Designed miniproteins, single chains, continued (4). Designs and how they scored, part 6

Each design is a single chain, and the fold is of that chain. pLDDT is the mean over its residues in the fold that is shown.

## One batch from the design tools (miniprotein)

Design m12174
Fold by ESMFold2-Fast:
Parts: structure tokens; sequence; C-alpha cells
Structure m12174 (fold): chain A 92 residues (1-92)
């Protein structure tokens, strides 16, 4: 349904993309996950940096979390670490 968003996530997450996508979907649920895919599909023409920002901001907004402190804490950590950080934030 969202081919550009799916291709972006596969490229971003690399060889573990399927497992990481499944973990994110489990964390957020289908409705919130589909909203992230729709947002990324609309952002397909943006630069890699801006698409990553959209991904992080949309994911955290769906969780009701301010993305700014998370982005600062992430400090260019590999995208797979995003799911680890989201797990930490939900554990608080």
Amino acid sequence: MYPKATAYLQKLLGPHAEKEIAALKKLLGDEKFNKILETLEKAANLSATKRFRVFVETTLNELGIDPSPFIDELNETHPIELFVKLGELLGK
C-alpha cells in the first residue's frame, strides 16, 4: 500500500529491516504504524536527512512524546537504535 515508505524503511534499516519494522508495528499498533507509512510516502521526494527527521518526529508524535530531546539524545546513532530508544521512553 505504501511502496515508497516501505522502500525507504528497508534502505534505512538495512539487512534487519523486516524484524525492525515488525518490532515498530508491535510497539505502535497498526493504526499508528500506517500513519507513519502514509507520512513517509508523502515525504518520498525529500532528502535522506529530512525523511529521517519526518520518520522520528511522526513516530514520537504518535506516542505523544516531544521528538526534540530524543533527536538530541540519539546524536546520529544508527536508525536501528531508534527502536531501542522508543522502548526506553515507553518503559518510563
Scores: mean pLDDT 68

Design m12175
Fold by ESMFold2-Fast:
Structure m12175 (fold): chain A 81 residues (1-81)
Amino acid sequence: MDEKYQKLLDAYYKELDKVVNSDLSPGEKQERVSFINNGLYIKKKLKEVGLKDIPEGTNPHDIIREASKKLSDEQVEKFVK
């Protein structure tokens, strides 16, 4: 089992859960859920932790799987914070 993949996936679901359980308006929640579900949130976080070769596509699970192969342990820890 890929431990890095599971850590990134857990961080992804935590962010989705934060948005759903927030006090944002229904319209703002829809906008943020769309951003997360289209892989844009994950790509933004990967850039922030210094990944130079961002995985292509729009499926968050596919992006996370490919990123788990490229990220260092230090980059994974930065991603999950």
Scores: mean pLDDT 81

Design m12176
Fold by ESMFold2-Fast:
Structure m12176 (fold): chain A 104 residues (1-104)
Amino acid sequence: SMEVLEKREGPAASEAEVAEAVARIRAAIEAGEPVDPEDSRILLINASYSREVFEEVARLLIEQGRKFKAPVEALKKVLEDLKKLGASEEVIKEVEKVIEEREK
């Protein structure tokens, strides 16, 4: 396992950078604007290092999916990533629920 080396370099973004990305995503949702793909990338990359990031990503996807009728394929890709990274059952169920609500 290369876990020690990966942990030494830390997540792809700091906790402050993740918090800023979350704030930008929430501001976009409140303004009725689509979420910046770069902000979503910051959250997804950091999901491999933090369970809290998994939970926040799921919540933001739920909010975005309902607001903007997000494509099912995009949501399915994020669901696969969350499952591979060991997200909690509650987080997985919430994303699956959004996908079901966004079916054609």
Scores: mean pLDDT 64

Design m12177
Fold by ESMFold2-Fast:
Structure m12177 (fold): chain A 75 residues (1-75)
Amino acid sequence: SEVEERLRKLVEEIYEKIKNAKSEEEKKKYLEMLKEAEEEAIAKGSSAPSAEEALKIALEIVEKKKKELEAEEKK
């Protein structure tokens, strides 16, 4: 599905940022963001009517958390 492919690519992009992180602090921030996104996706997705809807919830959470982290780093 398009949602599954988008989520996979987004997670791969975040792992590339972790792999190429210039500091342990930067690496830790991305790892903590992924952990928070996973926990929130599990909590909200557990009541989803389908696997695809659960993936949409996960995608939206990861995108939101990534944008928030990147916006904070720019300030």
Scores: mean pLDDT 79

Design m12178
Fold by ESMFold2-Fast:
Parts: C-alpha cells; sequence; structure tokens
Structure m12178 (fold): chain A 64 residues (1-64)
C-alpha cells in the first residue's frame, strides 16, 4: 500500500541517518550525542505514529 511504501522510505532514510551518526561518533562523539538528542526531540514533537516514534528513538539511542 501507499502507507507501507512511505513507511519503508522513512525507515530507509533513518538507516542512512543512523550510519552517518555512527561515522560522526568516531570523529566527534560530543557532536554526535548532540545531534542524536536533537533528532529525538524533533521526532517526539512530530505527528508521526507513536509506534514509529518509539522505534526511531530506540534506533537513534543505539548509536550512542
Amino acid sequence: SEDEERRRFIEEELDQIVEWLKKLKEKDPELARQRVQQLIDYIRGSDLPEDLKQKFIERLQEVL
């Protein structure tokens, strides 16, 4: 369905962001921590479904 395609796209984008944050952590762990927190705060304030918010926040926290 269109919703499933959109969810898959968002999950793929998150995968790219997580990989970028992992690389950032190797170079600048403090900046990576700040970026993770900013993204978590953004996601919490968004209108995304609660199940996706929880999943994305958990994945971002695993970077640290």
Scores: mean pLDDT 81

Design m12179
Fold by ESMFold2-Fast:
Structure m12179 (fold): chain A 99 residues (1-99)
Amino acid sequence: ESVVLSEEQQRALAEATLARIEALLAALETASAAERAELLVAFLEELAALYESLGIAVPAEARERALALARAAAADEAEFARLAEGLRELRAQLRAWLA
């Protein structure tokens, strides 16, 4: 289930993921509900492309499910707030790991 990545590859992946999360969170601060859905979809597709570039296969079913959940969350204020908080927590965890 796991791909063996070098420490350098793991660090590069973490840094790239952190940068994308920070950009997403900044964009979401002023985004409308419709823009939230588009931003979340773009973010997930960029992450999938990043993972695939490292040889990590992203199953089509998992990708479609994640995109559907992101669109649903963008339309629901409570789910969106929970998702945004999860992204902030992940940002903090990545910053701590890279410190």
Scores: mean pLDDT 78

Design m12180
Fold by ESMFold2-Fast:
Structure m12180 (fold): chain A 89 residues (1-89)
Amino acid sequence: SDEELKKKIAKALEYLAGVPVDGKFTDEVIDALIGKSVEDVIKALEKYAGLTPVEAKSVVNFAYLLAGEELTDKITRRALRVLKVLLDS
């Protein structure tokens, strides 16, 4: 389901951030992800959320599109804030 997918994505990002995994994508998770590469985020979505490479890239690309940003090497706070809104919806 959509809710199950959102929870899997949140948990994957909590794993990458090194924070307790509760399925909640909080501002503390965002702060812990600052400095991670977009590649690390994509790989975490593949490994921990069970997404295909295309699906993982699509999640990140969509967050950047809604943030009004071009893809960068390091994940931006703006893209992560957009991702939080998407996961909370």
Scores: mean pLDDT 87

Design m12181
Fold by ESMFold2-Fast:
Structure m12181 (fold): chain A 84 residues (1-84)
Amino acid sequence: MLEEELARIRELIREGKLVEAIELAIQLLDRYPDDPRVLELLKELIRKGSRSRDPKVREAVYRFLEHLYTHHPELWRELVAYQP
């Protein structure tokens, strides 16, 4: 269920498992593309992942943004424009 999946992703973020969090968030986005809670979670993941010094996390953020560009281009424009 959406609430359980959001809670699991937030737990992964708390544990510092950003790659796993991003992978689950992509799956959640594909199922719930218009949910505002999912959108806020994506913004948080992009912020935290973009500030990471871990190259694996940066690669995961890159793959995530590419997925957004390819499958959710309007949402990609919104999320990229949000990043300072």
Scores: mean pLDDT 78

Design m12182
Fold by ESMFold2-Fast:
Structure m12182 (fold): chain A 61 residues (1-61)
Amino acid sequence: MSLKNEAIALLRDKNFSEEVIQIVRETFKTTGSFINGVAFILELDNVPDSLEELLEVLRNF
């Protein structure tokens, strides 16, 4: 499974709506835009520098 797919699975586990998940999947196609988009949805003060860092944030969210 890709890191993006793992992040999407974590968003589902954290009870984010399917509508939000679909927006994340369809709108944020680059790694950078995906990280920034998820950080915005989570209202993070700092944007993660990588997908691995984003996954750590999501696991602890």
Scores: mean pLDDT 78

Design m12183
Fold by ESMFold2-Fast:
Structure m12183 (fold): chain A 78 residues (1-78)
Amino acid sequence: LSEEEWREAEAALYHIQGVLADKAGDYETAAKWYEKAAELLPEDSPERQVLYRDAADAYEKAGNTEKAQELREKAERI
């Protein structure tokens, strides 16, 4: 794998860990994994925007509305 392909693979792994945490009700942990996955992807990636929205939703469920708003803003900025 190239460095880019490896980063995409890591993002996919972190996304899976986020989904598992979310299903377990560990929303704060889920949000952190989604955020880490998003940070590995290019700034203009549609997948990165989706991950920031997923992270924002998870932070909202965790009661962290400040982080949720921050990440919604990042998702909108491309």
Scores: mean pLDDT 81

Design m12184
Fold by ESMFold2-Fast:
Structure m12184 (fold): chain A 74 residues (1-74)
Amino acid sequence: SSMHPALLMHEIAELFRELKGFKGPLSEDPYLGSLEEFLRRHYPNLADVTVEELQTVEGIDEEIARKIIEFLRK
């Protein structure tokens, strides 16, 4: 994806928040920093990211990882 990392992070963070049922503001998501670091590490090769790699991010289970992969590869 050619999407800027910050914009991509925002969209994925909103998806992640919805999937976890987090009710706080996006800025209060305690897992956002780990996800941002993961995306920066893999950028620009985000289409090559696997479910197993995403599960290394705190707060991401297999279902959340699969949905993020679907988003990244659409």
Scores: mean pLDDT 70

Design m12185
Fold by ESMFold2-Fast:
Structure m12185 (fold): chain A 92 residues (1-92)
Amino acid sequence: MREEIERAAELLSSPDEEVRKKAGETLVKIAEDPSARPLVIDAVSRVASSTDLEVTLHALKTASQIPMTPEEVSRVVGSAIRGIGDRLDAEL
């Protein structure tokens, strides 16, 4: 299970749009298990902190399909904001 979550999270950063879509669907399905949901949220949060905006957007889209507490939502969104900020700073 953890290896499957890590593999799917890695595939969210794939340059192939179909691969990213399938990875997101896999993570959402795994997150239907309450015991796996925290692990999926942790993995998605790490991907959301990517400096690649497309990767961050796919991670956020995946997270939007997972039932989360307000604290978990804040963590994922906070990771995405940090990643986007780092990307923008690098371009300036």
Scores: mean pLDDT 77

Design m12186
Fold by ESMFold2-Fast:
Structure m12186 (fold): chain A 110 residues (1-110)
Amino acid sequence: SEIDEIVEKAVKKIKDLLRSTPELSDETVEKLVEAIRKALEKIREAVEEGVKNNKSYLEIIRESHEILYDELEPVLPLLDKSNPAIQELLRQISQVIDETVLELAKAITK
């Protein structure tokens, strides 16, 4: 489905970002990919429910960020949060999530 394609595109984009980050071990990359995939599955459900209940895009984006944070929490201790490259990586992941939420909402409402 178009929805599944949007999710897989987001996973691929984030995998490419993680693999381009030399500070991350292969094990950390695999754990981050798994956490993000689980987050995106829950985000898809949150977007579907949010659209059905006429939630604002800002509310859906907020809920999506909360889901992302919850799924990343077990992996966050493996990241050096003081490293500017890691901070930039997390910012770029957040941006991909924002773009994905809007694309999912658009696909669901057509």
Scores: mean pLDDT 86

Design m12187
Fold by ESMFold2-Fast:
Structure m12187 (fold): chain A 90 residues (1-90)
Amino acid sequence: EAERLIEEAERLAEELRELLERVLRLARELGDEEMAAAAEEARRQLERTLEAAREAAERGDLEEARAYVEGLRRGREYAEALAARLEAEL
C-alpha cells in the first residue's frame, strides 16, 4: 500500500506540474498577473505536498498519505479545469 500511494502521488504530481506550467503560460499570455502568481505558489505547494505524502507513506501513516494523495488529485482536477477555461479566453 505505501509503495502504491507513493507511486500514485508521484504520477499525480507530474500531471499537476504539467497543468500548472500550462496555467502559468496562459495566465501570462492573458496578462493575468494574479493568476500567474497563484500558479507559481501552487507549484511550490505541490512539491511540499508530494514530499509530505512520501514521508507519511514511508512512516506507515497511510491515512495521512491518502489525504495528501487526494489533495493532489483535487489539485489536478482544478488545474485541468482552470487551464481549459483560460485557453477558451484566448
Scores: mean pLDDT 85

Design m12188
Fold by ESMFold2-Fast:
Structure m12188 (fold): chain A 68 residues (1-68)
Amino acid sequence: GDSTIAEMEARIAAMREEIERLRREIEALKATQDPSLVPRIVGLEIRIIGMEFEIELLKRKIAELRAA
């Protein structure tokens, strides 16, 4: 129902805020120019990709619920 859609939209918003926090962390790590931090940067980038994929799945589910 509409309440379920609202909960999913709130989850998408929270994940987008977390992605922006992680992007700022990546920028700070890159600014150090420390090659030992490259694996940490890659790990954070992979996490962002995973969250963006989850957002797209939630968007599809919202669209399906609205079409029903």
Scores: mean pLDDT 87

Design m12189
Fold by ESMFold2-Fast:
Structure m12189 (fold): chain A 107 residues (1-107)
Amino acid sequence: MSEEEKAAHVQAAIDHLREGVRALKAGDYETAASHFRQAADHARQAGLNDAAKHYEKAAETLRTLPLDEAVPKALEHGRKADAIIESHPLAAPVLARERAEMRRVVE
C-alpha cells in the first residue's frame, strides 16, 4: 500500500470519528456506532491496529451496555484511538491539510 493510500485511510478514519462523536452527542447511537466501525476499518487498512481496536470497542459499547454507561465509555475509546492516530507520522500531512482548511473557514 502506498503512503498516499495510507494517508487517505487515516483521513477517512478521522472523518468517521468526528461524525461518530457528532451523532453520539445528538443521541443518534446507531449512526455513531456505524461511523466508529467505519473508522476502525480505515484505521486497520492504514496499519493502525491499536486505534482500530479502540474504535471497535466504542461501537460495541454502544450496542451492548446501558446508555448511561455506554456513552462515556464510547467517548473514552474514541479519544484513545484519536490520540494514537494523531501521534502517527502518517497523520501529520492529513492534520496539516485540515488546519489549513480550518483557517480558511474561520476567515
Scores: mean pLDDT 74

Design m12190
Fold by ESMFold2-Fast:
Structure m12190 (fold): chain A 71 residues (1-71)
Amino acid sequence: MNEEEIKKTEKIAKLYIDGKLDQLTPEEISNAVKIIKKLKEEGKLTENQKKFYDLIEKMAAGGRAGAAALA
């Protein structure tokens, strides 16, 4: 991955952690998650990227439980 993409992802992660969701588009968040998943497999996550990924995982887990109850 390009270093520029990693830096952009770290900035997005920090904004998300700080609760500045209004400054982020759904597309930017989706792209950041894809990059972070690859970095996690390589063992190269920063502290901010790890926190961001944990928050996204918690949100996804909650959504799956709700979807199963409605199906």
Scores: mean pLDDT 71

Design m12191
Fold by ESMFold2-Fast:
Parts: structure tokens; C-alpha cells; sequence
Structure m12191 (fold): chain A 88 residues (1-88)
């Protein structure tokens, strides 16, 4: 099974830093990332997320917690967060 989690935040408007933080956060919470992404918006906010393998909803939750932790550790402020889980 796989899951996905992500967070929105601010971090000097750098999607690379937010994305890298989310990836490292997901790893720290025991997730094995399959993919990650980030986007910067015109208002200076950024989103980052990770997709992980593991037992369903728990792996998605670990990715979410990792993304939130990553944004905060990179000096950002989390504005929204969410996760989803499913079978592959």
C-alpha cells in the first residue's frame, strides 16, 4: 500500500527548501519516499508533499507529519496540511 501527505507553508518563498524539508521529515518519521514535489505561489506561499510506501493510512500520516516538520524545520509556517491513502 502507499500513502501521500503534504503541507502548505511559507519559507522565504523557496519551493526547493520546503520540498527538501518535507522529504527529510518524511524519512525521519520512518517513511520511504517514492516521490515528492513542491510549488511556489505568487503570494509567496509554498507547498510540499511526499508519497511513501508502507501500511496504508499510517504511511500517509507519517508523510504528512514529515512534511509539516520539514516546513517548520526549514523556518516556514504551515498554512494547510492533508493526507490520503490507498492501495496500489
Amino acid sequence: MAGAGGADGTNGGSPEIVQKGALEGARKHGGEPLGYGGVQRSDGTASAGAVVTGPGEKSARMALEGAIDGVRKAGGTVTSAGYAAGEL
Scores: mean pLDDT 63

Design m12192
Fold by ESMFold2-Fast:
Structure m12192 (fold): chain A 67 residues (1-67)
Amino acid sequence: SQKGQLILYTTSPSNEKGLEKGKQLLEDYFRERGLNASISVKRTEKGTIVVGTYGSTDPTEVLYLVE
């Protein structure tokens, strides 16, 4: 079974519409692939990110940059 985190940075981390689109994109991504994941929005030093977490044992990051 696959496990990890998918972290999506937006080009507009302070823009609520950008965050909403990022969240929707991750939800669609996981749905298309049959992954059971939780989606959350977090603030980091480099800006605000949308995080999808799937699996339950060890964190594995896959970073995607969205323009």
Scores: mean pLDDT 61

Design m12193
Fold by ESMFold2-Fast:
Structure m12193 (fold): chain A 129 residues (1-129)
Amino acid sequence: GSKEIIELLFKVVEALLEGNYELAREYAEKALQLGKEAGNEAGILSAQAVLYALDGNFKKAFELLEKASELGEDLIGVSLAGAAVYLAQGNRGRAGNALYQASLWAEKEGNLELAERLRKLAESLGYVP
């Protein structure tokens, strides 16, 4: 479900922060498979955006993220995918902002523990709100 896809996209971000692009790809591919099995369009688009970014196709990655965001669903996952795309691009500042946005969506959904974890991760990238 959406929670499992969020957990996988969080693991993509952690793998990229460790410089492990192969592990990030494995988690993104698992997120894509779960999204397809669940019929979760936002999850599918988010995972595909990460995979395109890992291939260096940032134009397609951002097009897919915009489409996912326009659906207005699973916005924690969409924001995590945005962070992963920016990390793959080497833009740690924008990745931190995307993680902070993910924390705000987690707070709105009542997941205060995930929100705190995401905020701490954003701050570790030098993001100050």
Scores: mean pLDDT 89

Design m12194
Fold by ESMFold2-Fast:
Structure m12194 (fold): chain A 92 residues (1-92)
Amino acid sequence: MRTFAVTATLPDGSTATGTLTTDLPSLEAGDAATVTAASGNTAQVVVVARDGAVGRGTLTLSAPVAAGDGLLVTGAEGDHLTGRLAPGRALI
């Protein structure tokens, strides 16, 4: 597992900082994490890489997160990741 520093923009427009730990060896621009379950400031996520690889991970933020939110990776350099939580839509 790798751990990346993240900054997320929440649905209310505020920002939160934290970490994303994933079983993918790297994160790249265009990778996406979707929150599948959340408990307070810690969330279980599925990470979908641009090459189609699927990983799992844990997101921990300074603010609470909700299931169904998506974190879009806009850039990743070493252990630095920039993304935002976007309103997610559960497709069933």
Scores: mean pLDDT 65

Design m12195
Fold by ESMFold2-Fast:
Structure m12195 (fold): chain A 95 residues (1-95)
Amino acid sequence: SLLQEIADLLLKGLEKVREKSTDPEVQKAIDELIEKAREIAKQATSPEEFWQRFQEALLEILNKLDEETRKKLIEMLSPVLTAVLAFTQMAVAKE
């Protein structure tokens, strides 16, 4: 339940970033990240595992990009990642 809500929120955020980007390299990186996030969501058994695996996938994608493209992607993703992490923390804290 919570894992699927986190995954859905993240995927919606990534899709919006993709739509706002006009840079083909940034769009390609986001498309790869969306595909990885969908795969991880099917395999992960906890929110912690989901975030750990997602962070690893994001780092791998960032390491393949040129410095300027990497900076642009980080700037565009930062609001989405911040919002999803805040949601995760609030949901876990309500134990």
Scores: mean pLDDT 83

Design m12196
Fold by ESMFold2-Fast:
Structure m12196 (fold): chain A 100 residues (1-100)
Amino acid sequence: MKKELEEAYEKIEEILTNGKVAEAEKHVQEAVALFEKARNSDPDTPVKERLLLVGRAIRLVVEKVTVAEDTASDEEHLEDFITYEETKNPELAEDLKKLL
């Protein structure tokens, strides 16, 4: 899963460089789905690495589309994911808080 997430991130970055924002958004959604699958099926891949790759991909799409509105740091994106996971998976949320 880590390699698939890294490839998804690189593909999103390349597509954004070519101005295909809508195509990049689709790949971000696919990367999020891969992250959820990896979290449940690949416990040996560090959650931190998967989350950072997904967060970076989401950030690239948001910054390209809404540059004037999104100044959030990678840490702020991580905090948003922690808040989202806290009610669904409190153990994962506690582990992610240790990365801040």
Scores: mean pLDDT 57

Design m12197
Fold by ESMFold2-Fast:
Structure m12197 (fold): chain A 58 residues (1-58)
Amino acid sequence: SLKSRIREIAGKSVLTPEEAIRVLEELGADPDKARRLLESTGKDTFTVGEVATIYRLL
């Protein structure tokens, strides 16, 4: 599943914005678009589920 792939790449269940951007880039997302989307949330931590949701919006 997408969540399993994210967890495997991240090696952890809670990510910083920079870790989330790196995971999204590894999955084939545009890192600039990913950064803008993450910044729009105002959050400083992201769960694997939240990263998966963000990926679907890219």
Scores: mean pLDDT 87

Design m12198
Fold by ESMFold2-Fast:
Structure m12198 (fold): chain A 80 residues (1-80)
Amino acid sequence: SYRDEIAALAAELEARNLDDSSPETRELVIRILEAQIEYLRAVNAPPELIEAYETTLRLLKQGASLEEVEKKFRELAEEM
């Protein structure tokens, strides 16, 4: 299930140590975001929430830092 996939990816990210800015950590964050977007679509989440996740994923794929992406997501979430 999407929920099990998200949980597995999140557990792997925790095991990697969040202080490690390795490429593997970035790839795990991208995979978690992609899995979360698919889950949100499957449960018919509000379009605004899906758009917020898609926006942060796009920025991350364009080379934005994890810190910048987290800040942007918080800003978008607060507007909902």
Scores: mean pLDDT 72

Design m12199
Fold by ESMFold2-Fast:
Structure m12199 (fold): chain A 93 residues (1-93)
Amino acid sequence: SAFEAAIAELAAELEELGKKLIELGKKYNNSGLISLGELLLEIARDLREHPSEERFKASQEFLQALQETSTTDSPKHKEIVDGALEKLKESRK
């Protein structure tokens, strides 16, 4: 189905990014990148095992927030990412 395909595509994208961040974090001894990568892998797994439209949308918003924000330039960027993460956590309840 279109929904099943969308879940598979988003989960694959999250898994790819998560693995890349873990490898990058290991290479540069950055525990924050490792933790973020592990979180993305957990989100991808939850999305595959317990798919819902709410989880799908929240996962998309979180990924988009990560891609669009610069964590080095503004406290507002951190607030946007933290807000998207909060929505994602609520969608998992």
Scores: mean pLDDT 74

Design m12200
Fold by ESMFold2-Fast:
Structure m12200 (fold): chain A 86 residues (1-86)
Amino acid sequence: SMAEKLEQEKKFKEEMEKYVKEIEEKYGEEAAEYARKALEELFKGLKEEKPEAYKEKMKEYALKAAEEMAKQGNEEAKEALEEYEK
C-alpha cells in the first residue's frame, strides 16, 4: 500500500541521517555530504524500482565520499594523532 511505502521511506531517511551523522563525526562534513548524496541516489533507485538508473551517480558520490574519508584517515588523522601522542 501507499502507507507501507511511506513508512519504508521514513525508515530509510532515519537510517540515512544516522549513518551520515556517524560519517560526519568520524571523517568530517565533506565526506558526510558525499555519503548523503550517494544514499539519496540509492533511495531514488529503490523508490522508483529502477536501481540501475541511479547506479552511476551513486557510485560517483560513493567514490568521492571514500576519497574524503581517505584524506581524513591518511593525512589529517595521522597529523592529529601525532599531535596528541606527544
Scores: mean pLDDT 73

Design m12201
Fold by ESMFold2-Fast:
Structure m12201 (fold): chain A 77 residues (1-77)
Amino acid sequence: SMEEQLELAIEDLRNYYLSQGYSEVAAEIAARISTEKAFELLTSKEKLSKEEVNKKLVEIHKEGVEKGLAAEKELKA
């Protein structure tokens, strides 16, 4: 199912961030936000060029990382 594919993608991306030295909280949030938004983009009925899709995916990954790091900071405060 799409839900099972999402969870597998989240797990893979979370493990990647953990390997890069992110905390479990930052990695989980970054992976989940990035994966969910990427799937929303790829399943949207919006007619986008390949270049526009790639640009939006970069922005999505950046946003996911920023939110993950912000959540980690809030837990340390």
Scores: mean pLDDT 82

Design m12202
Fold by ESMFold2-Fast:
Structure m12202 (fold): chain A 87 residues (1-87)
Amino acid sequence: MSINELAEKVGKLIGKPLEVDILLGLYYIAVGVAKLAGVPEEKIQEGNKILSEGLKKALKAAEKGDKDKALQYMEEGYKKAFKILFS
């Protein structure tokens, strides 16, 4: 499942589809900025992998009805991905 598909499903389940779409859009802008700043492709791929794993955890929590835990897993996934892109 792609990052976009994971984010869409989580957003629908937690009742925040617009906010989740905006956050994902901001992540793709950050990836573009990282590429312009000369961040290695390996780090970008690592960031994408970390975000994907965070979104998978968020989806499982959302499917169980735990919206708060889903949001926490999403926030942690994005924070870790941004740290990798700009470390």
Scores: mean pLDDT 86

Design m12203
Fold by ESMFold2-Fast:
Order: sequence, then C-alpha cells, then structure tokens
Structure m12203 (fold): chain A 91 residues (1-91)
Amino acid sequence: SALSEELSRRFAERRAELRRRLLAEFPQLTEDDVEALLNAVGMALKDVESREEVREAIERAVREVVRARQLPLTDEQVEAMVELIYEILEE
C-alpha cells in the first residue's frame, strides 16, 4: 500500500537515528539487540494497511524481539521504546 511504502521509506531514512537513540536510551541493550529490534520493526511496517495500525505494529515487533531474545526491559521500558520509535517515524 502507499502507506506501507511511505512508512518503509521513512524508516529507512531514519534507521541510523533510531539506532543511535535506542543505544543511548537503552544502554542495557547490545548493538545486536538493537539491530534485531530495528529489523523486526522494519518488517512489521511493510504490512501496515492503516495509520491506526502503526503503533500496534511497532509494539508487536518490539514485544516479539523482547520475548525471543529475553531482553532486560520492563513493561514501562518497552512502552517508552515503542513511543520513541513512533515519534521518530512521525517527525
């Protein structure tokens, strides 16, 4: 869809900024953890059909990686990460 193409373009353009901010805000994460998170978010954005799904897609991708890699993040930190990613993509 046009929306998923636009979101994928914004994500690609802002990927380096997202990586920098995630490493700064979540110092308990490794570079490999952040790359896994960004890859999952990027893939999830390709399947977004409406703007209402964007935040849910980001949250689903983040929570899946957190579970799969057993990342040391609280629920509050996961929510903060989702908001950070969403805000950067909406800028």
Scores: mean pLDDT 87

Design m12204
Fold by ESMFold2-Fast:
Structure m12204 (fold): chain A 60 residues (1-60)
Amino acid sequence: MEKEKYLEEAGKKGGIVGRHGAETRAEERGTTVTDKELADAGKKGKELGIENAKLELEEE
């Protein structure tokens, strides 16, 4: 098993979840999300996903 592979997958999932969250929040505000906001949310989600995955690797 490759821990690096796990971190990459977690980052990818985090980025997707982050972008989805930004879309949901924009919809709740009655507006549309911008491309820049999607990119920023994706980056933050990716970083958080990787950080959380590092913590979870301790439980494996």
Scores: mean pLDDT 75

Design m12205
Fold by ESMFold2-Fast:
Structure m12205 (fold): chain A 69 residues (1-69)
Amino acid sequence: SERVREAFEKYDKNGDGTLSREEAIKALQDLGFSKEAAELAVARFARPDGTLSYEEFERAVALAEEIAA
């Protein structure tokens, strides 16, 4: 969604098209998720180097929504 893209772009401070683990957690919290839900979702979809692409971030949002339900 537009809101998810805006959150991703806001925290993509390096402009490289990926979020660090910490940036992704903060982006999810800005979307209204708890820190616990954000940490679990990011851990599930983060790459081995700790980064998330936009696609992985979208999956993390979907999981955070499921946890919050």
Scores: mean pLDDT 83

Design m12206
Fold by ESMFold2-Fast:
Structure m12206 (fold): chain A 86 residues (1-86)
Amino acid sequence: MEKFFKELEEKVKKGIELAKEGLKNNDEKKFKEGLEILRKVAELGLLPYRVGKKAGQLTEFSKILGEFGEKVEKIAKELEEEKKKK
């Protein structure tokens, strides 16, 4: 469990770093790559939450994953808005 969250956090960190570097250097490819990583991590968090809710059994783990996924999705949206300001 702890290792799984650490791997997700490292992916989020890498996605943010790539997207920010893409913004700084006007590198569209790096920016898109960073956003894709963040979007994939968000989907991984949200999907178990949705499945658990539909099954009538939400585990604490699936709730935590859902919250994590929502937070990552918000970060991705903020990066997209920052690009629009450039």
Scores: mean pLDDT 76

Design m12207
Fold by ESMFold2-Fast:
Formats: sequence, structure tokens, C-alpha cells
Structure m12207 (fold): chain A 82 residues (1-82)
Amino acid sequence: MKERIEKTIEELKKKGFKEEGIKKLLEIHEKVLELERAGIELSEEEQLEIAEEMADIILENTEDEEILKLIEKQREELEKLK
């Protein structure tokens, strides 16, 4: 999960995503890092919840078609993990 969130943030930064949205995504990333440091394994359900939270933040902060496609791809990857 950590690696996936990190890559998403990097891609969004490259596309000129709003700083406010990046900040919110970094807060989610830090939360996931804290859970990993505590030895807490995220369930598939928790990973999906985090992905939906991130997607909502991105959708609220952009109408860019490329960013929307990136989020759709990330959702599809998580759906495969069921």
C-alpha cells in the first residue's frame, strides 16, 4: 500500500496537481506509514477504503482527464486484490 500511494503522489506532482490535494494525500501516506511501522498489516478492505479516500480527494481537486485515468487505474489494481 505505502509504495502504491507514494507512486500516485509522485505522478500527481508531475501533472501539476494542486498543493492542497497533495497535502491531503501526504497525510494519508503518513497514516499508512505509521500503521506499517506499528506492524499492522492492512486488510484488502482497508486498502480499498484508503484508495477510495484518495480518489475522492483527487476528484475534489481536479477535472484533469489524465489524473482521472490514473485514479481509475489505481482503483482497478486494488479491485483485483479482492
Scores: mean pLDDT 72

